Designed miniproteins, single chains, continued (3). Designs and how they scored, part 85

Each design is a single chain, and the fold is of that chain. pLDDT is the mean over its residues in the fold that is shown.

## One batch from the design tools (miniprotein)

Design m11121
Fold by ESMFold2-Fast:
Structure m11121 (fold): chain A 59 residues (1-59)
Amino acid sequence: NAMEEKKKELQKEIQRLLKLVNSGAPQEEIDEVIKRIEELAKELNASPALKKMIERFKK
């Protein structure tokens, strides 16, 4: 279903974010992935814990 596909997409974007952070990618590239994750999280009514995790990467 659509929600299941969006959850998989969210997981892929989170994995991409972790790879970018670990490889020292430019903050601009990291911010683009964060925006995508935030949009997917909004669609999925994601937990406060996920939002807090995302905020840490904005530092």
Scores: mean pLDDT 76

Design m11122
Fold by ESMFold2-Fast:
Structure m11122 (fold): chain A 72 residues (1-72)
Amino acid sequence: SSSKQQALRYLTQGAQKLLAGDYKGAAEYFRKAAEASPNPEAKEHFLKAAEKAEAGDTVGAGYHAGLGVAAL
C-alpha cells in the first residue's frame, strides 16, 4: 500500500485504542502514522496526537489526528 494508506491504517488503529482507553497504545499507533506519512505537516500533527493521547487528552488527540489526515 502507499505511504498515505499505511498512515491511515495506523491512524485507525490509534483511534480504536484511544476510544478503548488504551492511551499508550493509541500514542504508539499515532507515532507509526507519523512515520508512515510522506508530508511533514501530517507527521507533526500525528506526533502531537500521540502526545495528547499519552496525556489522556482524547479531544486534543482527535483534533490533531484530524489535522494530520487533512495534511496527507
Scores: mean pLDDT 88

Design m11123
Fold by ESMFold2-Fast:
Structure m11123 (fold): chain A 80 residues (1-80)
Amino acid sequence: SEKEKLLKEAEELLREGGKAYEAGDLETAIEKLKEAAKLAEKADKKLAARAIFAIGGIYKDMGDEEKAEKLFEEAKKLYE
């Protein structure tokens, strides 16, 4: 189904984003995770929330606490 295809693509992007983060490529990690969140939002809000939460964690590691907190709140709303 369309939903299953979107979920598979989002999960692969989430994995790629995680690998980029582990490699220290924060720009690529954020880009991949943003794409994962967009695809997941239409199919699985919890998966989208995980991607957004991960982006927040990266911004926190970069010292952007304000942006991180906004992203964490965005992710929290998707669990509602």
Scores: mean pLDDT 86

Design m11124
Fold by ESMFold2-Fast:
Structure m11124 (fold): chain A 98 residues (1-98)
Amino acid sequence: GKEQLDLGAKVAEKVREKLLERGVSRPSAAIAAFATFMAVSGDPPLTPEQVAEAARGFVEREYERLAQRTGSQDVLDRGKREAEIAKEAAREAVEEML
């Protein structure tokens, strides 16, 4: 319902804020926030660990796509680092708000 969508949006914005404060790129922060929104807004709601893994997986997948287009190992390595930061931020936000 509307309340679950509103909650998902609030948790997603908290994840985005945490990631920008930690120096994660704007695209990665946006992708992680979107993944968090989808995971929290689902029925039934996912666990904090499942939400964290969704954020990690979405960030990693987008960097894998970029690495395939550019052929850059540095892009892949950056994606792995930002994905792990996204996982921790999403877990923290869910535990603080749910």
Scores: mean pLDDT 84

Design m11125
Fold by ESMFold2-Fast:
Formats: sequence, C-alpha cells, structure tokens
Structure m11125 (fold): chain A 55 residues (1-55)
Amino acid sequence: MPSIEELEERFREVEAKLSPEEAERLREAIDQARKTGNEGAIFLAEAMIRSVEGR
C-alpha cells in the first residue's frame, strides 16, 4: 500500500493530464485517505492515479 506522501507526489506528476474536475475528484480522494488512514481510501486514490498514469 503506498504512503500518502507517495500518492501526493504521483498526483503532482499526473496533474497536467487531468481536467479540472478530475483533479478536484482525485485531490478529494487523497485528502480522504490522509484524513482517515483507511486502507480502502488509500487503495481508491492509488487506483485513480494509476488509471491517469496509463494515459
């Protein structure tokens, strides 16, 4: 499972590939993962980042 720091770094790398709406949604997912520490929230944020990284 990636760290919150790793998710934030990867988000910065892909941010230019995102629409404003996608960026807001992904930022919200990362924020939820950070706030809760929930493995499911971290997994969701990572999955969203991976889908963008493949573009």
Scores: mean pLDDT 79

Design m11126
Fold by ESMFold2-Fast:
Structure m11126 (fold): chain A 76 residues (1-76)
Amino acid sequence: SAEDRARAAEHAAQAVAALDAGDIEAAQAHLNRAAAADPDHPAVLEAGARLAEHHGAHGLAERFRARAAAARAAAE
């Protein structure tokens, strides 16, 4: 729904802000809420990529970014 998509974007933005602040626990909590609303939202996938990179999961981060790019292309 539009509400789920908006909620996902808002929580994903909070996850990114937490990552920028170095608060990984808060970032994970916000990302979990974002993914629960819309796991395929490009902002959720990008936040997931950044969190994956923080944990050294570079291959997973690359896959999340590729999925985010595909989702944006499909939405345009």
Scores: mean pLDDT 86

Design m11127
Fold by ESMFold2-Fast:
Structure m11127 (fold): chain A 84 residues (1-84)
Amino acid sequence: SAEELLAQARQAIAAGDFRRALALLDQAIDLASRVPDPARKRALLEEALALALEVMRAAEGDREVILRAIGLVLRAIGELLDLE
């Protein structure tokens, strides 16, 4: 589930494994985008956005990781705007 992927992403961030965290967040956003419940979709996308921002903050000096995290932030924001 998207919730399980987000939980795994949080663990990967805590371990400093940002590349794994980004891969898990990408999958979580893809699953969240297909969630028919707007409230659940919003909650999942807001958590994914928060975690992607945390990766950007924590991945100091890793340009590739930061750019990939920016891409995920933009995707999550786009999906959230579609819910308004």
Scores: mean pLDDT 87

Design m11128
Fold by ESMFold2-Fast:
Structure m11128 (fold): chain A 64 residues (1-64)
Amino acid sequence: MKKGSAEEIGKKAKELIERYLKENPDASVEEIRKKVTEELLKEGYPKEKVDAIVNGLIEKYLGN
């Protein structure tokens, strides 16, 4: 099934979002998105999937 890539990126993004939120609780959505995206791109994950997943997770975390 197609669970590997999307789930893996999602878990990594979630971990990074939690780290940045702890360091900067007042950080903007845009700042968190950029930071997390940069780290995931360094790991070699595809940018299109990273952007989609990170945006979705940020909405769930910050949008409640």
Scores: mean pLDDT 73

Design m11129
Fold by ESMFold2-Fast:
Structure m11129 (fold): chain A 95 residues (1-95)
Amino acid sequence: REEIARVLERAIEVLERAEELAKKAGDEVLAQYARELRAYLRRVLEDVRAGRATKDQLRDAVAGLYGLGLRLQRRGFDELARELFGLADQLARLL
């Protein structure tokens, strides 16, 4: 649980940077996607800390991180995409 919480905290930080970068690029759809995923991960993190996180929530978090990573890569934000893919892989290994 401690390691899962740490990965989620790092993912939330990356998503804040992704939202800011998307806004600067004028990509409001990408910014909204990053914001929504960040809100979801904060809820999952609360559930992890409370000992009530489900395997399905964690799988959804992994899928969300991969999905946003692909969207960032298509936009040319390869470094942030790579960070999200790494975090998604780390989280998946903890399932």
Scores: mean pLDDT 87

Design m11130
Fold by ESMFold2-Fast:
Structure m11130 (fold): chain A 103 residues (1-103)
Amino acid sequence: KLEEMIESLEEKIKDQPNDAIAYTRLGDAYMKLEKYEEAIEYYEKAIKLDPNLAYAWLNLGKAYFKLKKYEKAIEYYKKAIEIGSKEIQEEAKKNLEKAEKEL
């Protein structure tokens, strides 16, 4: 269950509060629950701990896109393109094009 995953990750961050990956996974879980504001809080914690975690920047952009905050989504997609792997760059570019069409 998704709730069990969240509970497990919350336990993990109590023991490892600087685990940027665990915060990213919490963000992902809240995205699946369509709780986009909570997802943003966890992704922001992840990028504060590890600003080179391109996946977290990409998903922060996706969360803002779901909230129809397209200018913020574009900003974070551009960051994911700047620092990401080829795969993350390609996904971020597609999502950036979608966000720009909404402006």
Scores: mean pLDDT 87

Design m11131
Fold by ESMFold2-Fast:
Structure m11131 (fold): chain A 100 residues (1-100)
Amino acid sequence: EEKEKKLKELVDKAMELIGEAANRAAANPALEEARKLLAEAVEYMFKAMGDPEKAKEYLEKAIEKLEEAARIAEEVDAETGEILRKARELAEKAKELLEE
């Protein structure tokens, strides 16, 4: 289905940005909590892709974790925070696609 393809592309892009942010955060002890939240967001995104019926709920949880991680990161490293805000926007677009 075309919708499934677009959903996967949005999630894959969000996951790529999360990976970039996590790599930046790995060397900074002040970002340890943000890194843990990113791991949880990744887990929810994988669950969303594996369960189409609950995908919206899992994406909502992933968005919540990304929002909290971005808030923490913004105070320590503005660029990492910006990357996470972009990841959150992609996850929100994926959720909106599921509402169609």
Scores: mean pLDDT 84

Design m11132
Fold by ESMFold2-Fast:
Structure m11132 (fold): chain A 89 residues (1-89)
Amino acid sequence: LMEEAQELVKRAGELAEEALRAKEEGDYEKAEKLLLEAIRLMKEALLLYLKLQEEQGLPKEKIEELKEKLEEIVKEDEEKIKKEAEEGK
């Protein structure tokens, strides 16, 4: 689980870096796709991290609150990325 979460974070970072390069080159569509993929990988990594915290004794109620907050952040970030891609046209 920990190694899996770390690999997802590393992959998300690579995609975010590639997306930044695409945006600099004016390829907003490619940047959007890469950033959305990076966000999905980060969400999976954070969910794995929360599962580990639950196993280590973090209260289930706090895990649920963090999951809800994560879903809100992911939704807002995805909407922002899509908007930036449209504005870049």
Scores: mean pLDDT 77

Design m11133
Fold by ESMFold2-Fast:
Structure m11133 (fold): chain A 55 residues (1-55)
Amino acid sequence: SADDLRAEIDRLRDEIIALVAQGQTASPAEQARIDAEVEALGDRLLALLAEEAAL
């Protein structure tokens, strides 16, 4: 449903924000891992936003 889609979008946004905050104090190796996770979550967020826009 559209409500389920919005809830998933909101969850991904919150997770990205939390990861970016963690990255501010991370070691270089941890920062590289966090950057990769943020990129993957960002790609998923864009896909879900496109699905919502098509409704």
Scores: mean pLDDT 87

Design m11134
Fold by ESMFold2-Fast:
Structure m11134 (fold): chain A 82 residues (1-82)
Amino acid sequence: SKDPNVQKALELESEATLYIMAGSIAKKLGDLEKAKEYYEKALELLKKAIEAAKSSKSPLGQELLRASTEAAKLLEEELEKL
């Protein structure tokens, strides 16, 4: 059966990835304010994905938890540079 926590984590991670891409593009164009806004939205989504993944005990849920946690850490480091 489909694990609803895994599906929720995947949806949130996918949306976060789009905001990370948008933030990176804004940063390359010199729009640091917009880059910060997109990265902050991505971080909020990743934190929600982490909570959804924590609620799953499946191997996929545990891997999503690891991936989202790493992505959030890297994104927090990126925000500190803006």
Scores: mean pLDDT 87

Design m11135
Fold by ESMFold2-Fast:
Structure m11135 (fold): chain A 60 residues (1-60)
Amino acid sequence: MRAELEREIEFSMWVMQIAVALRAGDREGAIALAEEAIRRFADDPRFVAEARALLEEARA
């Protein structure tokens, strides 16, 4: 469905923002973005799992 594709695109944009923050050395910003992504995509376990992986990477 169209809504599923739009949701995947939205998640990809969040992943990109987290990656940019991590590359810039902004760990606090990356953690905040990852936590917000987990909240926004809490209804999709696939996205929650990926966002959690990014959160752990930001904390490392």
Scores: mean pLDDT 80

Design m11136
Fold by ESMFold2-Fast:
Structure m11136 (fold): chain A 70 residues (1-70)
Amino acid sequence: KEDFINQLIENAKKTLEAAKKLGYSKEEIQRLMDLIIENIKETAKKYGLSDEDIERLIQEIKRLGEEILS
């Protein structure tokens, strides 16, 4: 469902933004992003998202992480 995908993206964004506010280094935020992507990939597979939807979701989270690190 679109709501589910949107919630995953929003939660990832909030987590990365919170880490930046708490003073996490760029390297620490990158490691956190990798962990978030891995967890989301596992969750999305469990909930039956298509490979295409999973790839799109991961790409969006990576883009978001790059924006937060800039």
Scores: mean pLDDT 80

Design m11137
Fold by ESMFold2-Fast:
Structure m11137 (fold): chain A 79 residues (1-79)
Amino acid sequence: LTPEQRREEARQAIEVAKSLIEKAKEAYKNGDKQTAVRYLVAAYIALATARYFGEDDPEIRAEVDKLLEEIKKVEEEMK
C-alpha cells in the first residue's frame, strides 16, 4: 500500500469505529447491554486496524486514542 492508501484505510477504520460506538450507545439506551458490548468489541478491532495503518500519522493516532477513551467511558456508563 502507498502512504496515501494506508492513511485512507486508517480513516475508513476510524469511521467504522465511530459508527460502532454510536450503535453501542443506542443498544445500551434500549436496554440491550450484551449487544452494546459486542459493538464495543467490534469498535476496538476497528481501532486496532486504524492504529496499524496510521502508525506513522500522529493525527490518526491521536484520534484513535480519543475514541479508545470514549469506549472506556461508555463501558463505565454500562456498569
Scores: mean pLDDT 85

Design m11138
Fold by ESMFold2-Fast:
Structure m11138 (fold): chain A 76 residues (1-76)
Amino acid sequence: MVRELAERARELTLEAARALAAGDLEAAERLGREALEAARRALEEAAKLGPEAVEEVRREIGEAQREAGEILEAAA
């Protein structure tokens, strides 16, 4: 389920950003690694379905990265 993997990657990315903003570097590293793995799996599965699925996953990951950046900027 590509959508489920993409949603998990987004959720983990935002959790990692919040952990980093709170100064929890250990949690941020673990969550960041889990987010990267979920994103990789989502893109790999999407590639099997076609370019539209890949675009959808990339869009969700991009939105998560933008929101994560906003969380970190607000914490600085």
Scores: mean pLDDT 83

Design m11139
Fold by ESMFold2-Fast:
Structure m11139 (fold): chain A 58 residues (1-58)
Amino acid sequence: ADAAIERVAEAAGVPAELVRIALEDAKEAGASAEAIARALHEEVGADPEAVRAAFEAL
């Protein structure tokens, strides 16, 4: 979980803790892993598989 969150944080240029909070909020809002992976890939170039792994590990 932490390794996947760290990969997303590095791509986004933000602390890993902010990525974890954002993914938890998105999950509680009913966002799918696919939707979040696509959004972060388009916005910050994050690896979609890393985003999916981080989201599913929460």
Scores: mean pLDDT 75

Design m11140
Fold by ESMFold2-Fast:
Structure m11140 (fold): chain A 60 residues (1-60)
Amino acid sequence: SLDELLAELRRLAEEGEGDAQTLARVGLAQVEKMVADGFSEEEATAAARAGLAAVRAALA
């Protein structure tokens, strides 16, 4: 769900390190802004998944 994706991005933004933490912070901020700006839950969920994929790529 979107809430679970946001919780994971928030965890990585607070507890992560280096590039992964930076990407998690940026991804979280972008998704929160999309929700505030009235984007759909589907669009926000897609952005959250893309953000998490970028974080996971940085951790590999």
Scores: mean pLDDT 83

Design m11141
Fold by ESMFold2-Fast:
Order: sequence, then C-alpha cells, then structure tokens
Structure m11141 (fold): chain A 78 residues (1-78)
Amino acid sequence: MLREKIEEIMEKMEELYEKAKKAIEEGNYEEAEEYKKKLEELYKELVELFKKAPKEEILFAIGAVLRAIGMLVELELM
C-alpha cells in the first residue's frame, strides 16, 4: 500500500500545484501562498514515505520526490 499512498499524495500535490499556478497567473498571491504551504506539508509527508520505501519501490518513490521538487521549483520561478 506504500505506492497507493504516494500516488494519493502526488494527486493532491498536482491539484494544489495547478491551483497555486492559476492564483499566481490571476495575481492572487495571498491565495497562491496558502496553496504553496499545503504543497510543502504534502512534500514532507512524501519524503517520510520515501524514507520507508522498500528497495523494490525505491525507484518509484524517487520519481515521485523529483516530480514534487519540480512543482515547488516551478512555482518559485513564477
């Protein structure tokens, strides 16, 4: 069930990423900041799951962490 938990977190992160991006594009920076905070909380949860990943699932977990970092970096550059 580790993979399903990672997938659930990634799904929530992608939703928040799109909401944050839209808020930035609309000039609603206060709303975007709240979405970024929620993304940071989910990223911390993702990292804790990554630390617990068995060797067989580590590559999948690495991919999820890299995608999450990419979303956070993209929002910072906007």
Scores: mean pLDDT 84

Design m11142
Fold by ESMFold2-Fast:
Structure m11142 (fold): chain A 62 residues (1-62)
Amino acid sequence: KKIDEKFEAMREKLREELKKTLGVSDEEADRILSQLDYYSLAKLFGEATEEIINYELEKKKK
C-alpha cells in the first residue's frame, strides 16, 4: 500500500499540475495520465513532465 500510495500521490500531483497549468478538467487530466505508458511514467518522474505538459498544450491548441 505504501508503494501504491507513492505512485498514486505522484499521479495526483501531476494531475493537479496539468489542471493548473493547462486549465483542463479532472476528466481530461485523468485521460492524459491514463494514456501514459511505462516510458512516459518514467519520464514523468524525470524530465518528461515538461514535455507532457507542452505536448498537451500543443495538442489542445494545435
Scores: mean pLDDT 61

Design m11143
Fold by ESMFold2-Fast:
Formats: C-alpha cells, sequence, structure tokens
Structure m11143 (fold): chain A 74 residues (1-74)
C-alpha cells in the first residue's frame, strides 16, 4: 500500500511530465493524446484521504489550465 507522501510524489511526477509534454506538443492531436494518457495515470492513484483528494484536485486544475492555454496557442 502506498503512503500519502508516495502518492503525492507520483502525482507531482505525472504533473511535471505532462507539463513538459504539453510545452513540446505541436498539434491539437498531440495535446489531446497527452491529456488522455495523463488522465489514465491519475486514475491509477486513488485518493486515500481528504488531503490527497484535494491534492489531486489541485493537480487536475493546474493541468486543465495548461491544457487550455496550450490549445489557445495552437
Amino acid sequence: MLSDEERKKKLEEIKEETLKKLEEAKSVDEVNQIMDETSKKLKEIPPQSEELEKFVEEVERELLGAYLKKLDEL
């Protein structure tokens, strides 16, 4: 069983990798593929606590913001 700290670390890694991939993406199709893959990875880390659930919501909010900004730039 993963600790909340280990889950937060994995969520942060997924966020960082996704943000980097979005920055490098050159088409709407690439952006959508990156977001689909990220959504699947996030679903593999179910929240164990209210604190972790809020952290997931924060990560999802940041990724949504980056996704929308990238689409506006393409």
Scores: mean pLDDT 80

Design m11144
Fold by ESMFold2-Fast:
Structure m11144 (fold): chain A 106 residues (1-106)
Amino acid sequence: AMDAATDAVLAQSDAFLRKVAEKASPELREKVMEALDKYGGLAGLQKKIVEALNKATDEQRERILEALRRVGEALTEVMKNPDDPEAADRFARALLELVEEIEKAL
């Protein structure tokens, strides 16, 4: 259960991630948008991360957590360089790697 403030933060974060993805290469942008739409945006992706972590083997869990850390690092780089397409590409790749590790655990 999420309150209205949590829902608003997730909606704003989803919008921000989509804006970042728009600065990535067309192929990476398409894959990121497909992944977000497939899971029902960031809120749905967060639920799938929790589900995957609960179902994962120890090795899969370590890979998911490492992928999450890489997404956080890439997001920090995008925030420092918001108009850098290379930073956007690195973020898009990190997010897609996270999605791949989640799907392996589901």
Scores: mean pLDDT 78

Design m11145
Fold by ESMFold2-Fast:
Structure m11145 (fold): chain A 78 residues (1-78)
Amino acid sequence: MMEEVEKKAEEIKEEIKELAKEARRALQDHDYDTFNALLKKVGELIKEAKELYEKAGKPEEAERFSEELQKMFFEIAG
């Protein structure tokens, strides 16, 4: 069970990392519509990751992981 949760969490983390790079490019290009769409998608992915850990009975890990994903996104996106 935890191995499946961790695998899905890692997939979400990698997707957010790629979306963060796209968000940085959108900001550099002053494409705020694309940036806002990417920000919304990242929010949905963070929520999915949080729910994944909560469903596994790990609410502390859910909070920690969601905070780490949010920080990672803004560190990469600027």
Scores: mean pLDDT 84

Design m11146
Fold by ESMFold2-Fast:
Structure m11146 (fold): chain A 58 residues (1-58)
Amino acid sequence: MELARALVDIEKQSEEGASLKKGDIVEILERFESGFWKVRSVKTGEEGIIPEEFLELL
């Protein structure tokens, strides 16, 4: 399982987005060439598309 950490608080802006708090751990499901990653929150199970720049690989 590939994991990343949220670098900032992220508020869900669309149906495809996810709400995360700074320090939340996510599983990386897919990486897009556009610079967005599909992730799943380990804490909540919520899935969404997040800009990769807001995430740090673990």
Scores: mean pLDDT 79

Design m11147
Fold by ESMFold2-Fast:
Structure m11147 (fold): chain A 73 residues (1-73)
Amino acid sequence: MVEEALEHVQKALEALDAGNYDEAIEHLRKAKELTDNPEVKRLLDAAIDAVRQGNRELAKELMEKAIEVLKKI
């Protein structure tokens, strides 16, 4: 489950780098469903909002933070 959440956040980063914002949001939503960690959920919600606002830099930073938290679970 943690591994699946991690893979979805990584796919979201790839989608964001490719300019596929809708795909990035879908992967972030899936990652959120696969985690019970409240800090990861908060970071993923913030990342989804950043993608929706077109703030690519903030979205990437928040996704990278979520990956680091997931790796420490």
Scores: mean pLDDT 84

Design m11148
Fold by ESMFold2-Fast:
Structure m11148 (fold): chain A 75 residues (1-75)
Amino acid sequence: MIEKAREYGIKMFQALKEGNKEEAEKYAEKLAEEMSKLSLEEVDKVAAAIANGGDAFKKSPEEGLKKFEEEMEKI
């Protein structure tokens, strides 16, 4: 569950880095589905990881991916 949210989030950011919008949307939907199965506390932490990863991604796609992975490991 949390592991699948991490996997789909990583694949989403990887697809965004590659410019593959179709794959990014696919993994964003899968990520949202997995988040719906988590506790409220876990959802808040995953949402923060997505936001922090997204902010870092605007500066560097590689830093965004790394930041998301690091935040998800803390959950």
Scores: mean pLDDT 83

Design m11149
Fold by ESMFold2-Fast:
Structure m11149 (fold): chain A 65 residues (1-65)
Amino acid sequence: SLENALGISLYNEGKLEEAAKVFERGIALDPNDAETWRNLGIVYEDLGKLEEAKEYFEKAKELDP
């Protein structure tokens, strides 16, 4: 999705909080996109928010095991 592409670009620039907001927007538009949930998990892991990251990874796995 466009949100995934933008979020990945922001993540690669080290803009973790901005990347998270874009991925959260992507989930709001398509809550069944496993890749968006996984990307949000990666961002939260890099932010040191390991429990939240784990929840997002579990959601991604439920959608695409």
Scores: mean pLDDT 86

Design m11150
Fold by ESMFold2-Fast:
Structure m11150 (fold): chain A 65 residues (1-65)
Amino acid sequence: SSHEAAEEAGKAAAGAAAGNEEVMRRQALISEKLGGDKEEALKAAEAAAKGDSVTARRYALKAGE
């Protein structure tokens, strides 16, 4: 579902914020398999890695749309 894809994109972003590339990649792939947008999930991860939590949340939600 789109909600599940957004949730996994959010977990990928959290992994990116923590510097955990393996968690980031794994959760991003799960989001994509659930029908999520890979490009939006990547933007969420990039924003989270920079400490921009507002932008990260916005893109994680868009990944599930």
Scores: mean pLDDT 80

Design m11151
Fold by ESMFold2-Fast:
Structure m11151 (fold): chain A 69 residues (1-69)
Amino acid sequence: AAEAALAAARERLREALRAYLETRSHEAAEAVAAAYRELVEALRALGLSEEEAEREALRLVRELTEELV
């Protein structure tokens, strides 16, 4: 369940990042922020601290952005 939630959050972030890179719109940027928060929550559900979850979420944002560029 927790791993499935993380996979779903990662996929939502990937789609939000793709939309932002395509449009550069404020609405797409807000979607990225929302997806990022979901990813942090999913990582915390796996037992990470808030600091660890935020660090890991930022690493995943960078990896997903590199995949989309």
Scores: mean pLDDT 82

Design m11152
Fold by ESMFold2-Fast:
Structure m11152 (fold): chain A 75 residues (1-75)
Amino acid sequence: SQEQQALEEAERRGQAAMERVKKIKEELTKASKATQKRIAKISGLSVSTVSREIKEKKISPEIIAAAVRLENEKK
């Protein structure tokens, strides 16, 4: 069925998006102090807040967005 194939494609796309977020979170746990400072500057948060959220694995959407922006600006 065309509808079932469309639902499976939507599910795969959703899973891929979640895997990207998971990858970003994993990269953030390995981030250097210099990278954390750049993320803090981009997100408008303090370096202490960024470091704490990464350590606690309770990373806010603002930090994830800043990490994505930083990666895109590197290219």
Scores: mean pLDDT 77

Design m11153
Fold by ESMFold2-Fast:
Structure m11153 (fold): chain A 57 residues (1-57)
Amino acid sequence: AEELIRKAAELLGVSPETVRAVLTSGDPARIGVLLREAEEVSPEAAELVRKAIELLK
């Protein structure tokens, strides 16, 4: 999970702590916004976010 969070954050131009905070918030709306933003940036960023979500469940 940590490696995927770090890579996703790098592609999104935010800190890994920001990505982790959103994913661990338990807020589906915030998580959905992050995933949509990642898809707008790149398919790779979106895939890393989806994988991180799966591993944090």
Scores: mean pLDDT 77

Design m11154
Fold by ESMFold2-Fast:
Structure m11154 (fold): chain A 60 residues (1-60)
Amino acid sequence: TKEEIAKEIEELKKAADEQINKLKAEIEAETDEERKAYLKEQIELIKEKLKKAIESLKKK
């Protein structure tokens, strides 16, 4: 159970890191400042969702 939770957390972190890296690449290629701001906001939302998901798993 503890090992299964640790593995699930690792998979969630990996998925979030992949999404964040893709968004960072899009920001570097983007020239529209409003679109850049939107993409940066999406990264912060992913980080917040990851934090909440990990906290939820640790309580189970």
Scores: mean pLDDT 82

Design m11155
Fold by ESMFold2-Fast:
Structure m11155 (fold): chain A 65 residues (1-65)
Amino acid sequence: DPLIERLAELLKELQKNPTSEKLEEARKLIKELRAQGYTDEEILEALVELGVDPEFAERLIKLVE
């Protein structure tokens, strides 16, 4: 899924250089994936497979309501 790949790339960039703009983009992508029917567990697993730090990804997903 292109949105998951985009989110993974964005989270890797956020971990290196966090900005409010990147965080807001990540929030929008997570909400869009949820709207498409992805569960938080499915999003987390896909991000980990794409090389995102599991603890960082889980924490960020939990912060998005």
Scores: mean pLDDT 84

Design m11156
Fold by ESMFold2-Fast:
Structure m11156 (fold): chain A 66 residues (1-66)
Amino acid sequence: YFDAEGATRLGVRLAVEEKRWDQALAIAEWLAKQGKIDEVERFAEAVRPHHPELADRIYELAEKAK
């Protein structure tokens, strides 16, 4: 089990260190489904310096879930 913060940390690690963009996006989608919009927005901003296109996709998930 991952809490929302733990899932965000895992997603950032997968995106930044492992470059597993698909898995990072899946975690962001899961967070959005859980209603953790603030976490999804933080996740997008953490990814932005490393992969701007992925960050935009993650942020779009947060906007659509509002």
Scores: mean pLDDT 78

Design m11157
Fold by ESMFold2-Fast:
Structure m11157 (fold): chain A 74 residues (1-74)
Amino acid sequence: SMEEITKLLRESTRKVNQLLIDGRVDEALEVMRELAEKLEELGYLELAKQIRETIEYFEKNKEKIVEKLKAIAA
């Protein structure tokens, strides 16, 4: 259901944010890639595309994202 997918997105986002705050950027990106693959397998191609776009943004803006997440966590 969409509720289950929303919960999966929330949990994955929380995990990614924790890893990024800890400076574990490569592990955070791995969690996001696994999420995108899982969404594709389930047929949620639009959501998977959004996650892949987010992965690209994180790759391009790693340092900036880490700084922002640390500021939010403080």
Scores: mean pLDDT 79

Design m11158
Fold by ESMFold2-Fast:
Structure m11158 (fold): chain A 64 residues (1-64)
Amino acid sequence: SMIDELKNLAEEVIKKVKDPKEQEFIKKLYDSTIELIKRAEEQDPERAKKLAELSIKYFKNILK
């Protein structure tokens, strides 16, 4: 699922970050993003899909 892909990407980003404060920030950003996607899915599945796709692109860009 897109949620699982996003989770895996976030874990890889966290592994590359050396600063514990930055790791905590990324974890919070990930958790907030998942919450937003789940909330959007209840109201508008198309919007939820777009949010998931944008989030995946964001984490992939960091991972470069």
Scores: mean pLDDT 78

